# Designed miniproteins, single chains, part 79

Each design is a single chain, and the fold is of that chain. pLDDT is the mean over its residues in the fold that is shown.

## One batch from the design tools (miniprotein)

Design m2908
Fold by ESMFold2-Fast:
Structure m2908 (fold): chain A 113 residues (1-113)
Amino acid sequence: TAAEDAALIEEVWRLSLRGVAAAQAGDKEAAEAYFERALEAAERIKDEVQRYVTLALVHIAAGAAYLILGDVEAAKEHYRKAIEYAEKALALDPDNAKARGALEAARANLEAL
């Protein structure tokens, strides 16, 4: 339901913020565990467009976290995944502003590496 999807998106946001905070503290294991849980929660979102947008945003956050940790190759892989999910969202909803923003952010971050 829309309410169940909203709750999952909030959980994904909470987990992603904790993942970034763990990376800022230098705790790679904790960061990876939080992002794994965020991706699992995002995959349970029933609305396909919201699921792809949320997956793209988690991968952007994970990419940034890996850069903080000095792991450029892991960051690149996450930005590539973010591009893939954002493009899937745009294929279903070409006017989706969040999907477009995620695509632009992921492309800019990947190009800067």
Scores: mean pLDDT 93

Design m2909
Fold by ESMFold2-Fast:
Structure m2909 (fold): chain A 69 residues (1-69)
Amino acid sequence: GSTSPIDKAKTPEEIYQAGLEAFKNFSKTKNKEAAKIAKDTLIEKMRQKNVPEEYIKKFEEEADKLIKE
């Protein structure tokens, strides 16, 4: 069964928001290596869910801003 918000999200917007929220949780630890792994994992999950590249690009852009501190 699905246990994460991103797994239960149905629309590209919901998947994007769930992914961003999950990523923010990882970036809260200030661990850059964990943040990079989380970013890569969430991008792959979005691609598997057929999210348009436009949303994946927005996520990558926001994730990079959060990693930059």
Scores: mean pLDDT 75

Design m2910
Fold by ESMFold2-Fast:
Structure m2910 (fold): chain A 55 residues (1-55)
Amino acid sequence: EELERLISSDDPEVIAEAILKVKTLDQLPLLRPAIEKYRGDPVVVEALKKLAEKF
């Protein structure tokens, strides 16, 4: 899946794109290391809010 490539990036915008590509909550553990690393980044926080609105 494209998600693994995106989450290995050092760019918060690319990580945010990976978060928005999540279709089920079961995919969240795959993103956990990237979310932990960029937890305080505004663009990642905004992507997480949009993901939460999806569910």
Scores: mean pLDDT 73

Design m2911
Fold by ESMFold2-Fast:
Structure m2911 (fold): chain A 68 residues (1-68)
Amino acid sequence: DLDDQVEIGRLGQQIYALLKAGDEEGAEKLLKETIERFKKEGKPESVIKQAESAYKVVRRAVEAGRPA
């Protein structure tokens, strides 16, 4: 569980860097690849949902800094 939380935190940091650089496709690809790996590793749905939530939270934070 703790290791899963650390990995999700790293995912969030990487997504933030990609989205700030304007690489929305790269950010989405990273999320999809991470979720597929989690599924192959047999991680519970709660961990997958946490990864999806991290993406949404980071995306909103980046979007809040963009011109409307």
Scores: mean pLDDT 79

Design m2912
Fold by ESMFold2-Fast:
Structure m2912 (fold): chain A 71 residues (1-71)
Amino acid sequence: SAAAQAALAEAKARIEALLAQALASTDPAEIARLAAEIVALANEARDRFGEDPEMEALVSAALDAIAARLA
């Protein structure tokens, strides 16, 4: 439905915003918290909409980028 597509797009936008905050942060505790928020949001989206290829690619890339920051 159009409402489901809009909600999925909003979830993607929120994940992108959280990733941008994590990449701009110099605080490892804040970066870890933002990573946890991305994971929680991704899990909620999967439960509601199933696996969306663009969402899965975004989440994978975001978590890889954050892991590289914390290494």
Scores: mean pLDDT 86

Design m2913
Fold by ESMFold2-Fast:
Structure m2913 (fold): chain A 60 residues (1-60)
Amino acid sequence: GEKRKLINQGIALELRAIGLEFDAELLEKEGGDKKKVEELKEQAKELRERARELYAQVDA
């Protein structure tokens, strides 16, 4: 049903966030642009927050 779809969408967003976190760590280890590292980390955080909002809708 609808609740399962919201959970699956949340999980997909968290997986995308993990990918961005890996990209940020790679860039940081390579001595890359710190602003870009921060941007990637912020995007990952936003995706995780979106996932939490979807999970909260399941409980509502």
Scores: mean pLDDT 85

Design m2914
Fold by ESMFold2-Fast:
Structure m2914 (fold): chain A 60 residues (1-60)
Amino acid sequence: MKEELKEKAIELVDKGGVLATLGRFDEAQKYFDEALKLFKEANDEEGIKYVEEVRKRFGL
């Protein structure tokens, strides 16, 4: 169950990253927020830090 949440969160980060490269930052933030929520539910500290690093890379 936790592994499935982590996989979904990674997919959301990837989609958010694509949207951010297209300048669609509002949509990208929604994907990053959803990914962050899933990593928190999975209690994945590394995943949480990863999302934060990706967001900072795009100035979010």
Scores: mean pLDDT 83

Design m2915
Fold by ESMFold2-Fast:
Structure m2915 (fold): chain A 76 residues (1-76)
Amino acid sequence: SMMEKIEEIEKKLLEYLSKQEPKGKQKPSSLTPKEIIRNLALMMADLELPESMIPSVIETLELLEERPDVAVYAKK
């Protein structure tokens, strides 16, 4: 089901980010808010994107983190 797919993608996004070393005293939440990860996972599930697209999705996230209107990227 779509919900299982969203959860799976969300876990893989978090695992991918966890493989990157944290910046010393900076918390992981400063890198990527959970809300943004959820929105990306939902988008990937809706578009049926494979896990191989995660690096490209994270690259897009880096651009979105500089924007206050990150929520507009989520499909409603």
Scores: mean pLDDT 60

Design m2916
Fold by ESMFold2-Fast:
Structure m2916 (fold): chain A 72 residues (1-72)
Amino acid sequence: MLPSDAEINRALADIYLGMGKVAESQGRYDEAAELYEKAAELYRQSGPEFDDYVEEARKKAEELRKKAEEAK
C-alpha cells in the first residue's frame, strides 16, 4: 500500500472533524460519530503529538453513538 503523508492525514482529520461537527449540529448523530471516528484514526496516523485530538474525537464519537441510540 502507498504510505500516507502525515501532513495529508492531519489535513483529512481536520476535514472529517469539521464534517462531524456539522452533522452533530444537524442532529445526525450516527453520521457525526462515524466522522469523528475517522478523524481520530487520521490524527492517530499523523503522529503522537495529536494524541489529545485522538482521545477527544473518540470520546465525542462514543457520546454521539449513545445519543443516536437514545433517539431510536
Scores: mean pLDDT 80

Design m2917
Fold by ESMFold2-Fast:
Structure m2917 (fold): chain A 102 residues (1-102)
Amino acid sequence: MMSAGEAGRRAAEAGAEAAKAAESPEAVAAGTAAAVAGVGAAFAARRAEERGSPEAARRAAEAALRGAEAGRRAAAAETAEERRRGAREAARAAGAGAAAGA
């Protein structure tokens, strides 16, 4: 597994790229949600590492990666339903990452 900090940074980058690649308003919203989720999770992972909580840092990193994946799928989705689903999954993953890092 990659480090919590690296996973968080990669998730934030993936979210930002998903937002940039989006063509439709729904895809842009999903990509933006993934980018915000990635940044939040990365921050939480960094804080968990500073506190010396490897388990919390790992959970935050895993949540960040799931958020980035969901955001990418949403941005690439052809149907509005899939975009909404991906956006919801990205937001949920962001919340889980923030909670784990707290």
Scores: mean pLDDT 65

Design m2918
Fold by ESMFold2-Fast:
Structure m2918 (fold): chain A 73 residues (1-73)
Amino acid sequence: SDTERAARGAEQLGVPGGPTFSREQVEALARALEALHDRPGLGERIVAEAERLGGPERFSGAQVARAVDAVAG
């Protein structure tokens, strides 16, 4: 699924694999995706969507993947 693919992508970008990601890790992934897609503001939109889905400090891989798909897909 797109969710699983995006979650694995997050791990491959050097974000540590685990049950949850910190806000700093999500922000780092979001900026990497912004640079990869050459789309200014994409990173801020991904972080905002991830916060909307599950809170400000810790995020699941599925939640991060859903945020990426919603904003970049």
Scores: mean pLDDT 69

Design m2919
Fold by ESMFold2-Fast:
Structure m2919 (fold): chain A 67 residues (1-67)
Amino acid sequence: MEEKRKELLDKAIEAAKQGNADEAVSYIAGALKYTTDEKEKKTLLSAVRAALDGNYDEAIKKLEEAK
């Protein structure tokens, strides 16, 4: 369901803007359950890594690309 995926990605972006890696990763994991495209999955996994590395600008960029 595309609407639910977008909601989770928007929440992940907001969490990343607040510097909350755990919450951002949780929302990205939720969005992955609604993502079927392999390229989009790889982009979301890159966003997870960026958030865990504390690179929130890169994480936000990857999440915006996946929308």
Scores: mean pLDDT 82

Design m2921
Fold by ESMFold2-Fast:
Structure m2921 (fold): chain A 92 residues (1-92)
Amino acid sequence: MKLTPREIKILEVLASADGPLSAREIAERLGVSQSTTSRHLRRLEKLGLVERLADGTYRITSKGLKLLSEATGKDALQPQIDRGLELIKEAV
């Protein structure tokens, strides 16, 4: 539940990726330094929110996905079933 904005962005990048990402790839996607990204990844690994793989890449865990959903104010298991038809006219 208590994550920094940077950590939330790292989890979002990992959750939207089609596979594991290196710290360098995450840093490039976020437009930040690799050293900053690596520090946050180490903290997230200690919290069990990401896993470091044998090849040096990182992936988000099920726990990380749940905490990301909670931190963004949205439940991970809640699909966007009603998104399309109810509020279309509000978008101009």
Scores: mean pLDDT 71

Design m2922
Fold by ESMFold2-Fast:
Structure m2922 (fold): chain A 62 residues (1-62)
Amino acid sequence: SAAEAALEATPRSDILRAVGHAILGIGYELDGDNEEAIRAYQEALALDPTMEAVRKKLEELK
């Protein structure tokens, strides 16, 4: 694919959605819902795999 397709791999909208899921994960963690927090963090990483802090949190919860 063209170099432009690489830019589409990490669009701004996906990064913003990833951040939203990460915030939800933190909220679930604070409520003690670790299972829901894991799901939220997995969704964040699916949208933006470069979120190191989210990956670390996910490893801690498993």
Scores: mean pLDDT 74

Design m2923
Fold by ESMFold2-Fast:
Structure m2923 (fold): chain A 72 residues (1-72)
Amino acid sequence: SEAEKLYKEALELFKQAMEAYKNGDYDRAIELLKKAIELVKKAKEVDPSRQKEYDAFIKALETFLKEVEKKK
């Protein structure tokens, strides 16, 4: 489904953000995390039946984003 594609893209961006963070590229990690959050929000619009799952992932991404921003 479209929501599954968006969610999978967000997971891939999250993986890339973790790699950027490990390499000290905090600006890139922040960019990727913000994009991942937007994709999960779009997935939630497409498939509101999975709202709790998407909200949990958004919260996790936003928490990691705040941690990365503190390193900058």
Scores: mean pLDDT 87

Design m2924
Fold by ESMFold2-Fast:
Structure m2924 (fold): chain A 55 residues (1-55)
Amino acid sequence: SAEELLKYAEELLKKAEEYEKEAEKEEDPLKKEELEGIAALLKAFAAWLEKKAEK
């Protein structure tokens, strides 16, 4: 259902925020870039789910 998709998107966005916070604390530039990349992918997937939920 659209409601389930939106709920899942919200959880992915929360997880992306956690990765972004970890990236801010990371001193290794390669690990920082990886954490930022994971956050970006989670946000992209959340956006895709939100688009699928539009009815």
Scores: mean pLDDT 85

Design m2925
Fold by ESMFold2-Fast:
Structure m2925 (fold): chain A 78 residues (1-78)
Amino acid sequence: MSKKEELEKEYEKLKKEILEVFEQGKKEGLSKTELRQKILEIIQKGAKEMVEKYGLTKELEEYVEKLNKFAEELVEKY
């Protein structure tokens, strides 16, 4: 696969993980602040792993930005 396809795959994987953590956190009665913090930790860990693996600064930054926007919208709707 191309590096772009690999990054898209990682993006979809992290997006699913964010959704699962958000759903679980809601069931546990976590606040918006707590949910945001947990999701941010997932994004930070995923971004670090992608940087180490791919070294694609611009494309990686775009995917990280998309993840942050997705997470913010998800938490805001809660």
Scores: mean pLDDT 78

Design m2926
Fold by ESMFold2-Fast:
Structure m2926 (fold): chain A 56 residues (1-56)
Amino acid sequence: SKELEESITTLRNHGFSDEEIEEIIKKLNYNIKKLMELVNKMVEENLSPEETLSLL
């Protein structure tokens, strides 16, 4: 989906590797809404990769 592709691009731009992005999506059970919420919080609060992963 477009939302999934945009979320992946945003995570990549914030310093996540493709492997880390795949692990995030897997931990969220491919729930696109939860992924979008995580990405939005990361952008709005300017979270580091480590801080973002702590939310999982």
Scores: mean pLDDT 84

Design m2927
Fold by ESMFold2-Fast:
Structure m2927 (fold): chain A 69 residues (1-69)
Amino acid sequence: FSEELLERFERALTALVIKEEISVEEAEKLYQMVKEGKISEEEVRELIRLVEEGRYAEAARLARELLKK
């Protein structure tokens, strides 16, 4: 993953925590899963896109599906 993509992902997770859509623990786990290669670049980009479009509920649903991996 590029540094830019990881920074955008971290900002997206932070936005979801601020919006109370996911917990800090869920955000930390998702970030670790990305670093471990358990979440694909396509899945990361989709989560970022949903957050950047203000579609927080859909982003949270995707985040919870990714946490089941």
Scores: mean pLDDT 87

Design m2928
Fold by ESMFold2-Fast:
Structure m2928 (fold): chain A 68 residues (1-68)
Amino acid sequence: SAEAQKHFEKGVELYQQGKYEEAIEHFTKSIELDPDFWLAYAVLGQAHLNAGKEEKAKEYFEKYRKLA
């Protein structure tokens, strides 16, 4: 989906700026629009890990592993 891709790209931009909460919102929108967008699960895992949410990060990495 073009909309899923736009949210993903905006999330990456925000993540690079250290705006992790806003990045998570956009990555979450990306997977809501395209649940098979496996790269979005990887960056969601990484963003949650950087936010200190280890269990949530593991959940997203597991989804990434199954889709990749």
Scores: mean pLDDT 84

Design m2929
Fold by ESMFold2-Fast:
Structure m2929 (fold): chain A 60 residues (1-60)
Amino acid sequence: MSNEELLEQLIKEAKELLKTKSRQEVIDELKRIALEQGFSEGVAEVLASLAVHEAEKELE
C-alpha cells in the first residue's frame, strides 16, 4: 500500500468516524489503522492529521 492509497483509505474512515467521535479521537483511530498497516509512527501521525482535515473539508 502506498502513502496515497493509505491517505484515501484514512479519509473514508475519517468521514464515518467524525459522525460519532471527536476530532482527536478520530486522529487517534486513524493513526492506529496506519500503524496496523505497517507504516511508521511519523507517517501515521502526518497522514491521520491530513485525512481528518480533508474529511472535514469534504463533509462541508
Scores: mean pLDDT 81

Design m2930
Fold by ESMFold2-Fast:
Structure m2930 (fold): chain A 89 residues (1-89)
Amino acid sequence: MLEEKVKEYEKRIKEDPNDGEAWLKLGLAYFQLGKYEEAIEYFTKALRIYGPDNPFVQLSVAVVLAVLRSEGKLEVAEKLREAVEEVEA
């Protein structure tokens, strides 16, 4: 089911690259697959579309950061934090 959802979101972004929801959901799916570099890229695209101050995107990023820190994946958490700061700059 997750692989089918990934294909659905990839199709949505190919048809509409400004579909922020598809980018966000693709990032979450890749995060669940352990594809952290790709997940960070997709979260960054969602941030640029929604804007860094969007509370929905901020909450989603905060939850992902909390999960990464709870699992001891501190290096990945730091990369995501840096990506968020770069969008805000």
Scores: mean pLDDT 78

Design m2931
Fold by ESMFold2-Fast:
Structure m2931 (fold): chain A 70 residues (1-70)
Amino acid sequence: MKKKEADELVEKAREALKKKDYDSALEYLKKAYDLDPKNPKVYEAAAELYEALGDKERAAALKKKAKELA
């Protein structure tokens, strides 16, 4: 059940990213991470968030972590 909840929170974060609501996207990703810290989708969405914010170094690290978990 918690893994499905984390996937749903990642989807909400992606919707917030499309709307450029970065604060909501970050909050959804934090909750998803707390529920399933090994879910590569959380790291993929977090990388998209940090790319949008201009933090290329953090985005690259998160993409690497997502690949390690997949």
Scores: mean pLDDT 81

Design m2932
Fold by ESMFold2-Fast:
Structure m2932 (fold): chain A 87 residues (1-87)
Amino acid sequence: MREKAMKEVKEEVEKEKEIFKEPLPLEEKKKLLEEKIKEIEEFLKFIEETAKKLNSETSQLDLIKELSEIKLKKYKELLEIYEKKLK
C-alpha cells in the first residue's frame, strides 16, 4: 500500500500548509518551514546511521526514508516559493 502512504504524506504536508494561514509575517513562516526541514534532515540522518549500524536489509527503513525524502522535497518547494516572495 505504498500509494496510500504517499497520499497520507501529501495530506500531512497540506495540513501543515494550513498552519501558515495564521497572520504571521512571511519571515516567520519561512523560519518555521526551515525548522521543519532541519528536523526532517536530522531524522533522515538518524535513519541512515541506524541502517548502517544494523547492517540489515529492512524494507521498513527504506519505506520510511522514501516517505521522509518526499516530505522534505515538498517542504523545500514551499520554502523556495516563500524565498521568491521575500525577494
Scores: mean pLDDT 70

Design m2933
Fold by ESMFold2-Fast:
Structure m2933 (fold): chain A 67 residues (1-67)
Amino acid sequence: MSLKVARAVGYTLLGLAAIEEGNLEEAAEAFRRALELDPENTVARRLLAEVLAELGKEEEAAEYAKA
């Protein structure tokens, strides 16, 4: 198993924890880091798109939802 992919999963979990705490900005940052390590992580990409839409960043959200 790739260490980079494992770390990407870790960042995805951190993003989910940030959502539960209401910290959407921290969630977006965690999901961005997950995608830097594993660009094909569909879960992190979908969650990032959703969080960006909730933050009012519709243009960025659309970019990630497209993938």
Scores: mean pLDDT 79

Design m2934
Fold by ESMFold2-Fast:
Structure m2934 (fold): chain A 72 residues (1-72)
Amino acid sequence: SELEKEAKELEEEMKKLDKEEQLLKAGKFIAEKALELGLKTKEEVLESLERFGKIAKNPEIVEELKKHIEEL
């Protein structure tokens, strides 16, 4: 499937990144796919990220994800 192929490509790219970069890249992929597949609206994704950001170990990654999604 197309999603499986994209997930495998993401795994290969992530092998070259540190843990923070891996989390950001995976987060971007998941958020973009949720929007493309119509599973979530942009507003729902942003609300989820804001709630997660309040409890996240690294809130800077969440803020970068929010900016990326807002620009879509």
Scores: mean pLDDT 73

Design m2935
Fold by ESMFold2-Fast:
Structure m2935 (fold): chain A 71 residues (1-71)
Amino acid sequence: MRAGEEEANRRGLYWAELIAKANKETEKNPDKAVVYLPESASEQQVEFAKEEAKERYGAPEVEVVYVPPAP
């Protein structure tokens, strides 16, 4: 097995959990989509994520929640 395989799996699970959480929160309030982004995200990445969330969920407003890097 390749070194770092456990770390890669842990990070994958972490991000999958954040995505699932965002979807549940958007379901609770369809007028506001929630997007989880790393604290290191650039302004350009934040803007892109907001536009994509609006298009995907049809929500008029997008809330960005900054999270620490995946463990």
Scores: mean pLDDT 64

Design m2936
Fold by ESMFold2-Fast:
Structure m2936 (fold): chain A 67 residues (1-67)
Amino acid sequence: MKKKYTVTLPAVTDAQAAAIEKALEDYFGAEFTVTGVRPAATPDERGAGLQPVVKAVKELVDEKGLT
């Protein structure tokens, strides 16, 4: 049985969310569900939306000692 985790990403598209879910599932061996998904309305929102994702992934990698 896989542990399930939920990640909230307010500025990613459905396609980006699916790619992130798959990458995290493949890497950590746990089921991830992305919530709070919406299309970014402006280039600034797109950039801002990616920063929380990058930070969350980096924190998970740092926690696992995989850097």
Scores: mean pLDDT 60

Design m2937
Fold by ESMFold2-Fast:
Structure m2937 (fold): chain A 74 residues (1-74)
Amino acid sequence: GRDPSIDELLSEIEKIIEELKKYLEENEPNEKAKKLIEEIEKFKKEFEELKLSNKEILERFEEFKKEAEEILSE
């Protein structure tokens, strides 16, 4: 099975997607938020289908988290 820390990252990715979707529902349309959701969903599919290293997963997660925080802070 996957490393437990990686399963925790998947849970955090889902939370980010939910927060961005809620932001779009409660705020005016934001193309950056829509694009980021699409990119995270694509990463999630690649994560499930491909043997990504833990390092690659962590680096991508940190990037998505940073981009989401920038959008949500607007």
Scores: mean pLDDT 72

Design m2938
Fold by ESMFold2-Fast:
Structure m2938 (fold): chain A 56 residues (1-56)
Amino acid sequence: GSQPLSEEERLERETRNWFDVLKEKSPEYAKEALEGWLKTADPRTREILERYLKEL
């Protein structure tokens, strides 16, 4: 089908919003959740998550 938005950009946007919500409750938990997600994430998603972790 058409490609209105790239899969990577969409994941990055969702991840950033999701992280913001978790930060309000527990920033440490957000980091753990990201690390856990990396274990089960696809290689493409992993790149996005890893860059986010570097910002932490």
Scores: mean pLDDT 70

Design m2939
Fold by ESMFold2-Fast:
Structure m2939 (fold): chain A 85 residues (1-85)
Amino acid sequence: DLAERLRKLFNERLEEFKSLSSTKEDTLEKIELLLELYVREFDLPQEVAEELLRRIKEALENEDFETLRETIIEANVLAVDRAFA
């Protein structure tokens, strides 16, 4: 299952990031670029991307790595679903 594999990969990455406060800004920038790519290339609705980005920013501010992980996985699953639809 692709969603389960993505969940595992992002869990592993977020465990790494929780100890590296200096990577929070880099993580946010990369996620913003990824969501922009998903809107442009995979027809992810702009309003969905905006809501996902809002949740990601909030999760990063609160150091809520579980919500961050879940939101990133959701974005990836939505993009993959649209790419194969």
Scores: mean pLDDT 71

Design m2940
Fold by ESMFold2-Fast:
Structure m2940 (fold): chain A 64 residues (1-64)
Amino acid sequence: SAEEAERLLEEAERAFAAGDLEAARRLVQKATEIFHRVKEELSEEEARRIGERLDRLGTRLATA
């Protein structure tokens, strides 16, 4: 669900802030998988917001 994707994304952001890059990558992967599965059921605003957060965190993880 959208809530599940957002929850995993919040956990990923916390893991990244704590310096746990392995956990952050794992959580981003799960959040991305759920997001793509439910994307068609989301509003355009929700899809854009979650997608931008995932992309931003993914970029930060790539440069960490």
Scores: mean pLDDT 83

Design m2941
Fold by ESMFold2-Fast:
Structure m2941 (fold): chain A 78 residues (1-78)
Amino acid sequence: SSMTQQRVEELTRQAERHIREAEKALDQGDLEGAERHLREAARHIDEVEALGYAPPQSLLDRLIDAMVRLGRQLAAQQ
């Protein structure tokens, strides 16, 4: 339906925005900000999948890369 398509597009845009903000936060050493944005991105991606749609692979790759970067930077804070 057009409503579902609009919702998927909105969720995908919000996920991309959160990933972009997480990447910026990581570049600035803001690990708390990065974690919050990655959680929001993952939630929006989960909602897209729950609606029966596949998120763009490029977006999933960026999410995974950012999560790996966050994990490495958190480990370095010990």
Scores: mean pLDDT 90

Design m2942
Fold by ESMFold2-Fast:
Structure m2942 (fold): chain A 92 residues (1-92)
Amino acid sequence: RRRTHVEHVLVVETPDGRRLTLVVSGDLSLDEVRAALAALGYTVLSVETRNVDEPLSEEEREERYRQQARAYLLVAQAEGRDAALRESERRA
């Protein structure tokens, strides 16, 4: 609805030494995102929090979608592990 939203921009290093830029929604806890990345072997190099209220170019929007999709996949993988752990922790 409103154009203004909070995003976290993370620069991470993969286990094979590549650097990626990830964009995550401000609704996600940075601690949870960092934990998910660490579980997958990624190192968080920097974190920048920004407010986004400006219209984006098509190229910027595509890049943002790509960065968001990458972050989403990493969080989803971490959630899968947490779900399995919760199932095993459920009282026998």
Scores: mean pLDDT 65

Design m2943
Fold by ESMFold2-Fast:
Structure m2943 (fold): chain A 72 residues (1-72)
Amino acid sequence: SAEELVRKGEELRETDPEEAIRYYGEAAALYSRAGDNARAAAALRKAAEIAEEIGDHDAAALLRAVADRLAA
């Protein structure tokens, strides 16, 4: 489920941030496919926070842009 992917992303945030970003991205895709754009945007914003923490500013900016489009 999307909720299980979100939980895995949170668990891996400190130990494997790149994998955490992937789990949040997959959760966002599942939420979006289900029509839950608000939860999809929230998951992408979590992924963007992690990308920013590891210094991947380009990925963080892209993830925020997609989240903003979904929330609009």
Scores: mean pLDDT 87

Design m2944
Fold by ESMFold2-Fast:
Structure m2944 (fold): chain A 65 residues (1-65)
Amino acid sequence: MEEEIKKLIEEAREIVKSIEDEELKKHAEELLDIFIEKMKKIKDEKERLKAAEGFVERLKKLKEE
């Protein structure tokens, strides 16, 4: 599960890198930093997995908007 969470965070980083709009990219980078800090505070591995999945979905939607 931790390995799966790591892959989701790597996917999130790749999504952020793929954003061509400079302002949107900066915003997404800030969201990623905030998300990583929040993840450090979540002790339950299943809740971390759900949070990571939800964050990746959020970034995909942000890129499409």
Scores: mean pLDDT 80

Design m2945
Fold by ESMFold2-Fast:
Structure m2945 (fold): chain A 92 residues (1-92)
Amino acid sequence: SRFDSYLSLFRQISQTMSDDDQIGAFQSITDSLIDIVSQSQDQSTANEAIRTIDQMYQIMTQSTNYNPDITDRTRSIQTDTQRQINDIISRS
């Protein structure tokens, strides 16, 4: 699926990029997932996007050795993205 492609991409990024670049990639991919949910306005798609973001967060926390500064910034992005996805679905 498209979501699995984003997960595969993020796994590669987590292995090759700096912590700051990984956060930037996390933000860019979550923005793309919000766009997908906005276009579909489908609960199933929203659930897949949230699942993908949760898995990306787990990859990030492991690749950064649970660095609290990185995990806190990433968690903030995850929380904001989940709020935006829920807002889109509630308005559809």
Scores: mean pLDDT 84

